# Designed miniproteins, single chains, continued (5), part 62

Each design is a single chain, and the fold is of that chain. pLDDT is the mean over its residues in the fold that is shown.

## One batch from the design tools (miniprotein)

Design m18134
Fold by ESMFold2-Fast:
Structure m18134 (fold): chain A 93 residues (1-93)
Amino acid sequence: MFEEILKLLKKLAEKGWESAKILVKRIEEAIKKHGKKEVEEWLEDYLEYYGATMEEFLELLKKQLKLLEEGTPIEEVEELFAKWVAEKLKEKE
């Protein structure tokens, strides 16, 4: 799961999404300092705070990558993330 997420984030960064590039760099630096397992647990905890799972995040990243590959502007793909977070917070209630 975590490896798949990191792989998709790297592909998104390669497509020119600067936020994904920054996130990948931070994750890789954290892995070097703290180890992969601890970083995976931090991501799980962060997602649980929003009422989301690792599987749901993976699905979102797959959808975002597909949209970018189909020529959707980066700004619209970022809007999908913001909307997804808002919807998850509402569902958590």
Scores: mean pLDDT 78

Design m18135
Fold by ESMFold2-Fast:
Structure m18135 (fold): chain A 87 residues (1-87)
Amino acid sequence: MEAEKVLKEFEEKLKEIEEMIREGAESEEIIEKIKELVKEFLEKEKTIEFTNEQINRFIGRVLRVIGLLIDRELEERREEERRKLAE
């Protein structure tokens, strides 16, 4: 099915973004990649009929990536606060 094939390609790209987060890539770069991927999905939706379940699966994967990025940002902020207290 065309929709399932395209969804798998987007899931693979999201997995690459998750790896970038783990490797310490810049948050701004990760945010831009997520924004572009969401734009690409919305553009594909105009020509490909995704099921509600497929759309929800994509949303769930995007939210997982955003959650990982938020967790990393919060930990970086806590480390900066700890350094200021140690000085």
Scores: mean pLDDT 81

Design m18136
Fold by ESMFold2-Fast:
Structure m18136 (fold): chain A 60 residues (1-60)
Amino acid sequence: SREVTLSPASPEELELIREALPEGATLIKSLRVTLSDGRRFAASSYELDGQLRSLVLPIP
C-alpha cells in the first residue's frame, strides 16, 4: 500500500525479532512497517546456513 511507513526497528522490536529467529540465524536487516490503519510489523531478513531468508512479525 502507498500509505505504508518504513522506520528503523527499535531495540525492543529487535529483541522480539531475535527471539523469533531460528537457532543459529543472524539478523541482517529489520524495518518497522506501519500501515494506514495503525497496524505495525517488523519486516526482517536473516541468514541461516549461508542462505538469505525473510520473516514478518506483528508488533504489539
Scores: mean pLDDT 80

Design m18137
Fold by ESMFold2-Fast:
Structure m18137 (fold): chain A 74 residues (1-74)
Amino acid sequence: SMPLPPEELRELLEEARRERRVGTLSVLAVQAAVVGDDELMEEALRGVGELAGPDTAQATRDRADSFRQQKLAQ
């Protein structure tokens, strides 16, 4: 049997994979807000909440709303 990498390295790899997916969902939420796709924004924010928790989802929502407001002001 091949030895597994140290648990610490495995946790860092799992964290990096989760962060990459959360980052993608966060970018999608912001882009959806800017283009006015509220359904896509809510789906992306739900994904952020499921992976990173409600505080991260709220921060992402606030960022998406800020970008949407800036776009509408132009």
Scores: mean pLDDT 75

Design m18138
Fold by ESMFold2-Fast:
Structure m18138 (fold): chain A 93 residues (1-93)
Amino acid sequence: SQMEEERRRAEEEAERLIRLALEHRDDVGLVAKAAQELAERSLEHAREARKRALYYRTYFDGLAQHGDEEYREKAEALAALERALAEAIRAVE
């Protein structure tokens, strides 16, 4: 189905951007640029990426409550990604 393929592409793009943010936590410029490029290419894909970033952030925030510093750093990286995506989406709407 073409709708299923488009949804799969949106999910794959979201997962790539989340992976980028988690791998490059200290490079806020790289993450912001990637978010802007995604929003410019597809507003729908950027919105999906933002929803997924929020979901994973909430998940890692829950794990961080048990005192694991690694999960707190992941949650913070995804919070930064969500903010970058929100700003990029507003810029192209």
Scores: mean pLDDT 86

Design m18139
Fold by ESMFold2-Fast:
Structure m18139 (fold): chain A 64 residues (1-64)
Amino acid sequence: MWSLQQIKDVLTQQIRGWLQQLSEEEALEELDRVATHLAKLGGLPEQQVKELGRKLFEEVRAEL
């Protein structure tokens, strides 16, 4: 089962890649899809992982 730290690391790396190659709208759509998948792998609520992903999205966007 994936840990919360592993999920954070994967989401952060994926978000950086998406923001370089996709529009913000497309990146958010991909984020929701991947967050749902990672939530199932980690045995976590989808909403918790989606909220984490959106927080990480804002953090990565602010660093660019």
Scores: mean pLDDT 81

Design m18140
Fold by ESMFold2-Fast:
Structure m18140 (fold): chain A 67 residues (1-67)
Amino acid sequence: VDEVLEKLLEAKEKLREAIEAAFAAYYGEEKAEIEVSKVDDDTVAVTITAGDKKETTLVSASDYLNA
């Protein structure tokens, strides 16, 4: 169980790099940056920046885990 969680965290890091490359291509920029910030114990802010484009989405952990 704990082994699976450790591998899942490694997969998250690879996915982040792939998403950054995909967003760079989508916006026609050389690269995109993804920044994840903790807002509170249940809420995380995901910010995607590509050139002059910046979008932020709020994600609730409790909503995602129970829905």
Scores: mean pLDDT 65

Design m18141
Fold by ESMFold2-Fast:
Structure m18141 (fold): chain A 60 residues (1-60)
Amino acid sequence: METVRVELAGLAPGWYRVTVKTSAGEEVGIARVDADGRAVVDIELPKGAKVTSVTVEPLA
């Protein structure tokens, strides 16, 4: 398996959905941004999948 690390910075504290679209399908991770505006989330991808886009959306 391949793991992609997504680093978030400059965001308001809270929960965020991180969607990674790849050549083999869509993978979703959830990140919690702390008071310093940063979070790190590791998302597992299928072996050999290429990332086509990354979308970050706040969860209410």
Scores: mean pLDDT 80

Design m18142
Fold by ESMFold2-Fast:
Structure m18142 (fold): chain A 120 residues (1-120)
Amino acid sequence: SLEELRDEADARIAEIAREVFELIRQGKPATEIIKEFLKKAVEFLEELKQRGYPRDLLADVLSRLARVMRAIARYLKEKGLLTDEQYEFLLEFIDRVEEAAKAGNPDEALEIMKEALEKV
């Protein structure tokens, strides 16, 4: 059911967030933390797309992952682990992902995430 798909997505997003915050707790470099988040997010979205998840649900998942990424970027910036340029770069990509998701284009949002992963 649609509710079961949402619950599964919620659990997977929470797992990704927990794994990434564990890397932060371990004192991993900010670039490694960001790369691991983007890798996990891209892999998860590709899996959901391959499984035929509805576009609206994919867009919702993308918006939620963008919010998690924004929280990670803010935390790393507040701890002095990101330069102003690195933080602005990440916010630009996060904003582009959110805009594509809100426009109902999860495919574009996923490609933006892949672009960010290659550039980090």
Scores: mean pLDDT 86

Design m18143
Fold by ESMFold2-Fast:
Structure m18143 (fold): chain A 73 residues (1-73)
Amino acid sequence: MSIEEIEEEITRLREEIERLEVQRRVLMEKLKTANDSDVPRLIGEILRTMGDILDKEREIRELEEKLKELRES
């Protein structure tokens, strides 16, 4: 994997995180006005979105480590 390929992958993952953060914010706003019957489902969706963000942040850290190694030769 080239430096350019790693940088492109990091950029893609950052864009995906931004989209997930927007989705999480929308879900949190819905939770404030939700009926009691909808609350468990919305909480589940929020937790899943947070998990996806954390997983992608971990992938970015691993890719950044590889990128640093390649830049240092």
Scores: mean pLDDT 85

Design m18144
Fold by ESMFold2-Fast:
Structure m18144 (fold): chain A 74 residues (1-74)
Amino acid sequence: MLEVDESASPDELLARLVAWLEEQRAAETDPARRARIERSIVALRAFHAELLATESEEKARALLAGLARYINSE
């Protein structure tokens, strides 16, 4: 289960999410699933960068924490 600290910075939350996805990608043998995980990593990085540019850091942190909870529930 992915550990989430909602008080953590967006950079810390992103690092945790990406590290978990990289671990899943490394274990995946299906090329289609690996490509999907890779796209998710790219999307997360782009989403984080966009939020920091146009929104507050606090909002970015809250949204990343929400995404981590969603991933843990799947």
Scores: mean pLDDT 69

Design m18145
Fold by ESMFold2-Fast:
Structure m18145 (fold): chain A 96 residues (1-96)
Amino acid sequence: SDAAEEAELERRVEAMRAAGASEEEIARFLLEWAMEKSGLAEETVERLLRRVKEAVREKDPAVLRAVHEEILALMDDETVAQLLGSALLVLARAEL
């Protein structure tokens, strides 16, 4: 069930934090999980990351909203879309 998958994901993230993993390492784990779950290509994810970096650099909430809407249009699972968006934002901030 989706609830069991979400609970397992939460347990893994908690274990990573307990082991001293950085927010960037956790974000990469969540990104890989979301890619596997959604079937998104690496090239698509790299394009989305570039757009998130641009939005963060420009401090433009309209560009961030547009990227979020694009992510939702690429997949039907809102939870996976939210996790992907959050992971991309953490990684974008870490790489700037």
Scores: mean pLDDT 81

Design m18146
Fold by ESMFold2-Fast:
Structure m18146 (fold): chain A 100 residues (1-100)
Amino acid sequence: SQQDVQDDLQSLIDQIDQNIDLSRQNARLSQQQGRDDMYQQFQQVQTSMQGIRNWVQGQLNQVPSMSDSQIDRTRVRIDGITGGVDISRDGQISMHDWLT
């Protein structure tokens, strides 16, 4: 349903925001420890996640005007993006544990 897709998109934004916050914390820790290469990697994660967030927000804004076909296509894209965000977030958690 449209409501289910809205809920899934909002959940995805929340996960992306958590990942951005973790990567910012990791960037600060790596900078403090003189790990410049890691700092650059965490900055890249932030940039990539912000790009995904912008796309997800755009989809969320469009849901009320979407056709059933567009909803189905958006569901497939959400599934693919969610998997990538989950892997990235797990990586950021692991890196945070290693840096602290």
Scores: mean pLDDT 88

Design m18147
Fold by ESMFold2-Fast:
Structure m18147 (fold): chain A 56 residues (1-56)
Amino acid sequence: SSSIAAQRAIFEAFELVRLGKSVEEAIQAALRALKAANVPQDNIEKVVAYLQKELG
């Protein structure tokens, strides 16, 4: 569940950047999706760090 939520959030963030959204907007969208999926905060922080490294 949490793994699938993280994978979808990462995919969506990359797609938002490809569509011309800012890295900040993409990360905020991922953060919102992960919180809605009740992903633990420590895992959310790891996904955000990954997106910051890979997208900007």
Scores: mean pLDDT 86

Design m18148
Fold by ESMFold2-Fast:
Structure m18148 (fold): chain A 94 residues (1-94)
Amino acid sequence: SAAQEEIEKIIDEMARRVRRLAAAHGPAAVATALEMERLLGEVVRLIRENAPVEEIKKKLEEIVALARRSGLPEEVLEVIERSVREIEKLLEEG
């Protein structure tokens, strides 16, 4: 669907931006960004399998929680939280 393609595009752009920003902040931030890419891959899988919106949202919440507890820089957290919020809006709209 058009919504699915838009969500996947947001996920791809978020992953690329987070990885780029994390590279400026050292190996620990890069390691967290790579784990987030793995979880984002799981989100894409759930979307492609037409999983319930609540299951997809739960996985997005896990990504935000990982980012927060891992001590990522504020600029990286802002990208993640904004992107997740945009994805959640698209999931609710159809």
Scores: mean pLDDT 84

Design m18149
Fold by ESMFold2-Fast:
Structure m18149 (fold): chain A 98 residues (1-98)
Amino acid sequence: DDFKKLLEKLKEYTSDEAAWYAVSAVSLAKVADESKDPKVRQAQIEAAQQLIEEAVKLSPSKESAKKLLEEVRKAVKDLRKDVRDAILKTIDEQEKKL
């Protein structure tokens, strides 16, 4: 399971709570990628963005938050452009605050 591998990797350098929020965000972004309804997809994107923000807040250091955001960036790179671009925008906004 790709999500289990991502969770275990994230736990190596961030809190279990932050890792869980980050994996949940990636999972929801992948659900948005498969959604046929644009309104449902947008709501799922927005929820994934909120989960990324919470993961950063729960990260024990700036360094752990940066590594978490790097792994989320890698995990969404192959998603459809609208989902990917929205998630990457949130990652970029969180990184500039660190």
Scores: mean pLDDT 86

Design m18150
Fold by ESMFold2-Fast:
Structure m18150 (fold): chain A 82 residues (1-82)
Amino acid sequence: MSSQEFNVELLRRLVEAGEASPDRRVSLEEAIRIAEEVGREAGLSEEEIEALKAMLRAMAPDGYLDAATLENLRARLEEITA
């Protein structure tokens, strides 16, 4: 899987989880679970998965990723793959 394909798949699953939630938010715990799952499927190293989890924790200090936070995550993922 390319970095771009990984970014698209990660964001798609996070957006789907948020849309399925009555609050339109993804909990940090659920976001970390999705990131670990997608990262393992993509063949990411343990270090890369831990870096992604650290990024998610930094972006969700209140324990949730809303639509604005997911848009910020998309922008940050695009920057690190460019």
Scores: mean pLDDT 78

Design m18151
Fold by ESMFold2-Fast:
Structure m18151 (fold): chain A 76 residues (1-76)
Amino acid sequence: MSATVQMLLEAAEYAREKAEEAEREGKEEASKLFYQTSDLLEETARRLAAGELSAAEAMEAMMKAGQLIQEGKKAY
């Protein structure tokens, strides 16, 4: 597994943990945003590992994930 794929999977796990935490605390919008982030990062890692992503597409997905994490933190 590449270091980049591993980092994406670790970030996805972090986002999922935050989503589950928000769900337990009744923070519906934050939970939704963190689950969306986790799904995006897992799909990006899968496609990158399969050689299906360009560097530009991977960068765009990472930027989108960063924005969703910030929105989730604000909603929490």
Scores: mean pLDDT 81

Design m18152
Fold by ESMFold2-Fast:
Structure m18152 (fold): chain A 66 residues (1-66)
Amino acid sequence: EVEEETRRIAEKTLAGIRAALAAGNQFDADVYYALSLIVAGIMKANGGDPELADEIVAEAERLLGL
C-alpha cells in the first residue's frame, strides 16, 4: 500500500536527519531533507493526506532550523 510504504519512508528520512545532525554531518542531513520533500510530493500526487505531507516537511524543517 502506497500510504503505508510512504509513511515508513517518511519515518526513515526524519530519523536520517536526526542521525546526521547528531553526527555533525550537514550534507547527509540536507540529503534526507530533500528525500522528505520527495516523499511529501509523492503523498500529495497520489491523493494522500496533504496535512500529513505538510507535517513531514515541517518536522524536517524544524530539525534543520529552517
Scores: mean pLDDT 79

Design m18153
Fold by ESMFold2-Fast:
Structure m18153 (fold): chain A 82 residues (1-82)
Amino acid sequence: TEKRLELAEKARKALKEKGKETGEIGTAEGAGDLVESAILSGGVEKAIEMLEIAKKQLSEKEAEVYEKGIELAKEALAELKE
């Protein structure tokens, strides 16, 4: 839907900005791919779980990027399940 596309684009943009801020551009691209595909396909809750688990194994800066991805995914989930 139009709403899913809008939310996916918003999440991708915010994660790219976070990647530039932290220097973890590749991590931000990976998180962005996961969050974008989940928003578009309807797997947002599972994507949040995966990011939470993966965050525990990451460096501090990579974890900051994943935390932003989790935040954006939760916002998208709330918008889609209202």
Scores: mean pLDDT 83

Design m18154
Fold by ESMFold2-Fast:
Structure m18154 (fold): chain A 97 residues (1-97)
Amino acid sequence: SINPNPTLLELYERSDHIVSLLKQGKLDEAIVAQQKLHAELILKFGPEHPLVKSSQALLGKLKLLQANGQSPDEETFSLQNKLDVDLAVEELKEILL
């Protein structure tokens, strides 16, 4: 289910779950989980936030892999890592500001 007021911890846990699915080659499940995370990021930060743009880029890559019958590649994991780093930056801002 979509949470209208997601915590940073819940968003981080969703990101970790997506990484696990991608490492297992469960692309269809990863897309569903990424769509949920993307919706929750929009609700928390708004559609113009850099974190939402990073999530959109990853979702687009996953859908392209699905359309082509391809497995997660180096670019997929690079995009996922960027999302995790950007999320950690937002957590630090919340603690420090």
Scores: mean pLDDT 84

Design m18155
Fold by ESMFold2-Fast:
Structure m18155 (fold): chain A 132 residues (1-132)
Amino acid sequence: SLKEQVEELEKLVAQMEKAIVRKDTKGFKEKFKQLLELAKKHPEIATAALSRIAVLSGYALVFGDEEMKKVGKEALKQTLELAKELGLTRVAQLTEDLMKALENGDKAAVEAQIARMHLMYLFEVNDLLNEA
């Protein structure tokens, strides 16, 4: 059901966030792959899943060590590729803008893009829960 998909999404998001806090690069990679596969299997939650992956990958790049930054950059690249493949034009544009801000070291632009993508996640999850 849609409710079960949202519950699995929220569980994987929480686990991916814990991996960043614990500096667990292996856990980050594992939860990222699971979230990406969940988005591929269930396109109805893909906007929520990919927007939250982009935010968490941005945090990995801002706050992580060199290994965490490397896996965060790869996660953003794969998120952008899947967003384009699924025709999620807004998610793709915001992810690309976040990647450009991170590459340029523009802290204000990074914070603004993370905030926009976090709001996209919250609104999408709210809409999905209202449809369930």
Scores: mean pLDDT 88

Design m18156
Fold by ESMFold2-Fast:
Structure m18156 (fold): chain A 95 residues (1-95)
Amino acid sequence: SVVEENEKRIKHLKEMLETVREAEREGLLDLSPQSREYIATLEKLIEKMEEHPDKPIAEIQKEVEKETGINVSHAEIALELLARRAEELRRQLAG
């Protein structure tokens, strides 16, 4: 179901965004201007997906890319790497 796929993607993106924001607040991560643009792009993607829960993700991605000039897949990969780095740094601090 498109709705179920959209809900799962929104949840995953929000979890990664929160992980990165928490790490930045704790001083574990310093975000580059490019990383901030990627984060803003993904926040816009989430907003549009929540407004159109029955719309295919591919169509929403095209709209976001047209409005921002940023490749959504590149932004997602960058966020995933930042979230993984945040989790790694948090583990090192805890151990």
Scores: mean pLDDT 87

Design m18157
Fold by ESMFold2-Fast:
Structure m18157 (fold): chain A 63 residues (1-63)
Amino acid sequence: MEILTSSKTGKKIEILDDGPVGKGRNLEDGALLTLRKEDGVFNVTSGPLKGDSLPPSLNEKLS
């Protein structure tokens, strides 16, 4: 499960589908949203977060 943070709003989005037409869930209200992956970055294409960008999260490997 990957969680990305919006660069504009700070909202946390769970990535459900990372295909060419991605899907996410806003963790604050549970709303589903459509994502488009461009150059490694997910962009929100629908709903109230439309136009926000979700840069890749930095996941540190737990030792």
Scores: mean pLDDT 69

Design m18158
Fold by ESMFold2-Fast:
Structure m18158 (fold): chain A 89 residues (1-89)
Amino acid sequence: PEVLAIAASVVKTPDGLEFRVDAVASAEVPLQLAVEASPGEFRFVKPMETEGTLARGVLHLSETAGEVQFAVVLDGEIVAVTAPLSAEL
């Protein structure tokens, strides 16, 4: 199984920043969300919510300026990476 598509978005809310990652896989598999903690190093965040081949992860962070990048993990391996997202848009 592989990730066929990945998209990420960010929205500023009253409670801080909401990051959303959506992924489409070639088969029904458990996908996990990770975030880049330092250049090239990803930290596990949580399992993604899956419905068939669709997976979604949502992460709320306190208001911070900077770039955030996410990865999708399958069986302990990074299978897809988002483009960097900026909170300063």
Scores: mean pLDDT 75

Design m18159
Fold by ESMFold2-Fast:
Order: sequence, then structure tokens, then C-alpha cells
Structure m18159 (fold): chain A 118 residues (1-118)
Amino acid sequence: GSGRPLTEEDVKEAIEKLKSKDPNEQLLAIGYLAEAGHPEAVEPLIEILKNSKDERLQLAAAIALGRLGHPEAVEPLLEIFKENGDKLSEEVRQAIIDALVRIGGPEVLKKVEEILKK
């Protein structure tokens, strides 16, 4: 490419920006981490989805986790969906389902269906 190579430091800086008090900085960091593809982003993005009360941040984090496609996100996403599903908007719930299916395929879809029956 014609630009400076992305470093582990650049990824860690984006992870640190997820702690910003500015939702716009958090959204930009989520977008960057989704494109960078580093598994180190999974746990910080799960924390945003679990702890944020901002629907835009929840939605962005769920979409980013689906784009990253790391299997380590499956169990935390299932737990959030089971524990917080009734507190999440329909759009965020759908984004979590889409991420789970994208990462874990048909077996994970069956687990989601069982949670929805309860």
C-alpha cells in the first residue's frame, strides 16, 4: 500500500479510544477495529455491548463482532443475549443474532432458538 503500515500500537490506541467519553470517538474506534480484524478487539467490544446504554454503540459493537468473525465472541454473545435480551432493542437483538450466525453457523443458531423459547 501507499500508506504507513498498521501496527499493534495503532490497534491498541483504537482499543483505548473505546473508553472515550465521546460516543463519536467510540464509534470511529469500533469501525476501525472491525476493519483491522485483530482478535484483541473482541473483549473490549463485548464490554461495550454489555455495559453501554447507547443503542448506537451496542449496535456498532454487535456488527463489529460479526465482521471480526472470531469464535471467541460466540459464548459471550450468547450470554449477553440470554441475560440482557429483554433489555436490548429489537435492532440490537437482531444484530447479535446475525453476528452469532455469521461466526458460529447452524449450531449457534439452534442455541439462539432455544434461548428465544425461554
Scores: mean pLDDT 80

Design m18160
Fold by ESMFold2-Fast:
Structure m18160 (fold): chain A 66 residues (1-66)
Amino acid sequence: VSELVREIADLAARHPPSLETAKRIRDLFEKAIREAGKNPDLDKQREIERKAYEEALRIVREEVAK
């Protein structure tokens, strides 16, 4: 979990529009936090969080690729 956060942050810092990519990741996490907050099921909250990290990593990797 923390390793994913570090990898995402490190990758986001390495390409020219890293600030815009970081903003997209921030918006993604804010959305995930709000959706998780609406769901009383802790397992569902964890799945929402996991998917948000996976999507953030995908976004960063696509930016690094081009």
Scores: mean pLDDT 70

Design m18161
Fold by ESMFold2-Fast:
Structure m18161 (fold): chain A 94 residues (1-94)
Amino acid sequence: DKALETLLKSTDLIEIAEALAELLVNLNEENIEEIAKKIATEGTPFSKAATKAILEAIAEGKSLDSFPEEIAEKLKKVSPEKAKEFLEELEKYE
Protein backbone atom coordinates (compact mmCIF):
# COMPACT_ATOMS: atom_id res chain seq x y z
CA ASP A 1 0.00 0.00 0.00
CA LYS A 2 1.52 3.30 -1.19
CA ALA A 3 -0.15 5.30 1.60
CA LEU A 4 1.34 3.03 4.29
CA GLU A 5 4.82 3.20 2.66
CA THR A 6 4.60 7.02 2.71
CA LEU A 7 3.58 6.98 6.40
CA LEU A 8 6.58 4.77 7.27
CA LYS A 9 9.25 6.64 5.24
CA SER A 10 8.22 10.28 4.72
CA THR A 11 9.80 13.26 6.50
CA ASP A 12 7.19 15.69 5.07
CA LEU A 13 4.18 16.62 7.22
CA ILE A 14 1.89 17.25 4.21
CA GLU A 15 2.77 13.88 2.61
CA ILE A 16 2.09 12.14 5.95
CA ALA A 17 -1.25 13.97 6.39
CA GLU A 18 -2.38 13.03 2.85
CA ALA A 19 -1.30 9.38 3.26
CA LEU A 20 -2.97 9.17 6.69
CA ALA A 21 -6.25 10.63 5.33
CA GLU A 22 -6.31 8.07 2.49
CA LEU A 23 -5.45 5.20 4.85
CA LEU A 24 -8.03 6.13 7.52
CA VAL A 25 -10.90 6.53 5.01
CA ASN A 26 -10.28 2.96 3.70
CA LEU A 27 -9.26 1.33 7.02
CA ASN A 28 -11.41 -1.42 8.54
CA GLU A 29 -11.46 -1.72 12.36
CA GLU A 30 -9.63 -5.10 12.13
CA ASN A 31 -6.69 -3.39 10.38
CA ILE A 32 -6.21 -0.54 12.91
CA GLU A 33 -4.11 -2.64 15.33
CA GLU A 34 -1.86 -4.10 12.57
CA ILE A 35 -1.27 -0.72 10.87
CA ALA A 36 -0.66 1.07 14.20
CA LYS A 37 1.90 -1.61 15.15
CA LYS A 38 3.74 -1.19 11.82
CA ILE A 39 3.90 2.61 12.22
CA ALA A 40 5.11 2.30 15.85
CA THR A 41 7.82 -0.30 15.03
CA GLU A 42 8.87 0.64 11.45
CA GLY A 43 8.03 4.35 11.16
CA THR A 44 10.66 7.09 11.36
CA PRO A 45 10.65 9.23 14.55
CA PHE A 46 9.30 12.15 12.48
CA SER A 47 6.55 10.04 10.87
CA LYS A 48 5.40 8.70 14.27
CA ALA A 49 5.33 12.19 15.83
CA ALA A 50 3.48 13.69 12.84
CA THR A 51 0.93 10.83 12.75
CA LYS A 52 0.23 11.23 16.49
CA ALA A 53 -0.15 15.03 16.18
CA ILE A 54 -2.67 14.66 13.33
CA LEU A 55 -4.64 11.92 15.15
CA GLU A 56 -4.71 14.02 18.36
CA ALA A 57 -5.98 17.05 16.39
CA ILE A 58 -8.83 14.96 14.90
CA ALA A 59 -9.67 13.25 18.23
CA GLU A 60 -9.77 16.59 20.11
CA GLY A 61 -11.62 18.50 17.35
CA LYS A 62 -8.74 20.96 16.85
CA SER A 63 -8.44 23.14 13.74
CA LEU A 64 -6.92 21.48 10.66
CA ASP A 65 -6.71 24.82 8.77
CA SER A 66 -2.87 24.66 8.76
CA PHE A 67 -3.14 21.81 6.20
CA PRO A 68 -4.06 22.34 2.52
CA GLU A 69 -7.87 22.56 2.17
CA GLU A 70 -8.19 19.27 0.21
CA ILE A 71 -6.26 17.32 2.89
CA ALA A 72 -8.11 19.07 5.75
CA GLU A 73 -11.49 18.10 4.20
CA LYS A 74 -10.38 14.45 3.92
CA LEU A 75 -9.15 14.42 7.54
CA LYS A 76 -12.47 15.96 8.74
CA LYS A 77 -14.26 12.85 7.35
CA VAL A 78 -12.38 10.68 9.89
CA SER A 79 -14.46 10.16 13.05
CA PRO A 80 -12.89 11.46 16.30
CA GLU A 81 -13.57 8.03 17.88
CA LYS A 82 -11.66 6.23 15.10
CA ALA A 83 -8.73 8.66 15.42
CA LYS A 84 -8.65 8.12 19.23
CA GLU A 85 -8.73 4.31 18.82
CA PHE A 86 -5.86 4.44 16.30
CA LEU A 87 -3.84 6.75 18.60
CA GLU A 88 -4.35 4.42 21.61
CA GLU A 89 -3.21 1.37 19.56
CA LEU A 90 -0.15 3.28 18.30
CA GLU A 91 0.86 4.17 21.89
CA LYS A 92 0.66 0.48 22.99
CA TYR A 93 3.61 -0.46 20.72
CA GLU A 94 6.04 2.28 21.77
Scores: mean pLDDT 78

Design m18162
Fold by ESMFold2-Fast:
Structure m18162 (fold): chain A 68 residues (1-68)
Amino acid sequence: PTIEEIAKEIVKETGLSYESAYLIASEVRYNPNISAEEIRKKIEEEYGEKVSLSKVRKAIRIAKKLLG
């Protein structure tokens, strides 16, 4: 699947914004060992969005599952 397709699935499952979901999918593809806290910080820095760690962790699991 494309990063766009993964991001759309993350939005459906978590309710995160498309921008945050796309960042999560891209970051997980680049570094599959990236922490949820590091991603949460990147989302806050880039988009000013405050997201829960539990939603970020769920999004990471979805991205890893779809990336293989």
Scores: mean pLDDT 88

Design m18163
Fold by ESMFold2-Fast:
Structure m18163 (fold): chain A 76 residues (1-76)
Amino acid sequence: SMEEVQAFLDGLTAEMQQVLAEMQTLPPEQRKQLADQLLAAIDQMTARARQILDPESYALFEATLAKLKAEIEALK
């Protein structure tokens, strides 16, 4: 369970780092729009994770996504 959550988060983090790098090359209006869409998606994922994950796995999930949200917000 926790190992599967960690593996998922590691993969998501790696993919998101590539997306964040690509976002820096976008025009400001498009970058902001994509950032808002990604933030909404992360909020939906976090809300769903709260319903299905055990507390320890959820804490790891929430902490990892909170860091990604901060990085996305910084690019707006």
Scores: mean pLDDT 86

Design m18164
Fold by ESMFold2-Fast:
Structure m18164 (fold): chain A 60 residues (1-60)
Amino acid sequence: MEEELRRVRERADRAKAAAPKVTHLYIVISKSSDPLKRLEALLAGEKLKEITGAEYEVLD
C-alpha cells in the first residue's frame, strides 16, 4: 500500500476508533476574526464531528 494511502486510512481509522471517548469538542474563535474565518472554523468542527462522532460548540 502506498505511504500516502496508508497514512490517510490509519488516521481515519484512529479517529473513528477514538470517537466513543470524545464526547465534546470546543472551538474558540476570536470575535476580531472576519465572518468567513468563523465559518471555516465551523465547517472544520462539523468535519471533526463526522470523524469523531462528538458534539461541538464554538466559543467566542
Scores: mean pLDDT 63

Design m18165
Fold by ESMFold2-Fast:
Structure m18165 (fold): chain A 104 residues (1-104)
Amino acid sequence: MSLEELREMVDEVTALLTELEKKLMELKAPSESILLVAQMHALILGLEVLLLTEAPLEEVRRVAIRQYDQMIGLLNQIRDMVPELADLTDRIIARLNAIRERLS
């Protein structure tokens, strides 16, 4: 996997999290669910910093796997709290799993 492919994956995940955040706000979902999305944005920001500083590819890949695993856990919590968005959260989880498998 190239650094360019990792950047594209980070951009895709950022867009999906932005869509999820917008839908949670529109539904007036519990504040905890919004805070979980904020935590996922912080994880993505960490990956963006590594990409910006041209960190070694192996380091970026290792950190990305760990962070995507954490995000899947957070998305499962949001799914349980906001079942109205289950289809969206399941779609994001499926995409993160596909990205994670490609990184492994």
Scores: mean pLDDT 86

Design m18166
Fold by ESMFold2-Fast:
Structure m18166 (fold): chain A 100 residues (1-100)
Amino acid sequence: MVKEKVEEIRKEFEKVVEELKNSDPQEVADSLLELAKKSTDEEVKELYEKAAEALKNGDYEEAVRYLLKVQILTLEKGLASGKTEELEVELEALKEVLKE
């Protein structure tokens, strides 16, 4: 179960990295900095800023890793009020992908 979800997330990771490589990294980085500026969550803000920095340095994989961390934080906050087993499996799979 978790292993199947990890493989699915890995494929999505590869796809997003490829999409970022085909974009203007400066424009995408500026968009992430705008999201950071509008964010009320300090941790989410920091992750968007780090993703923008990684993009400017040409580190597309690291940028996507920071964006996955934003997704993890969002899921963890959502799970705090009503955990479901399905959301816990997705959260665990995301954390496993980031460990690689």
Scores: mean pLDDT 75

Design m18167
Fold by ESMFold2-Fast:
Structure m18167 (fold): chain A 77 residues (1-77)
Amino acid sequence: MTEEEKIERMKNILKERGYSDEEAELVVKALKYADNPDKEKQIEAIKYRLEAMLSVTDDPEARERLKKIAEEEIKKL
């Protein structure tokens, strides 16, 4: 079973158990990080999370804080 197939199966199981799409996505991203601590994948996960947060955040100050937090997390890797 590929990593992608495993992740999709986990998302479907979580959704069947009553988790939202957003909650299932967060859980499988956390599991992917723990299962494969590849620096490149960690960076991609941080960027994906930032993009998702920015898509629902209209406050300019909050947007700048989120960008700075993501940049600092990436620098620490």
Scores: mean pLDDT 69

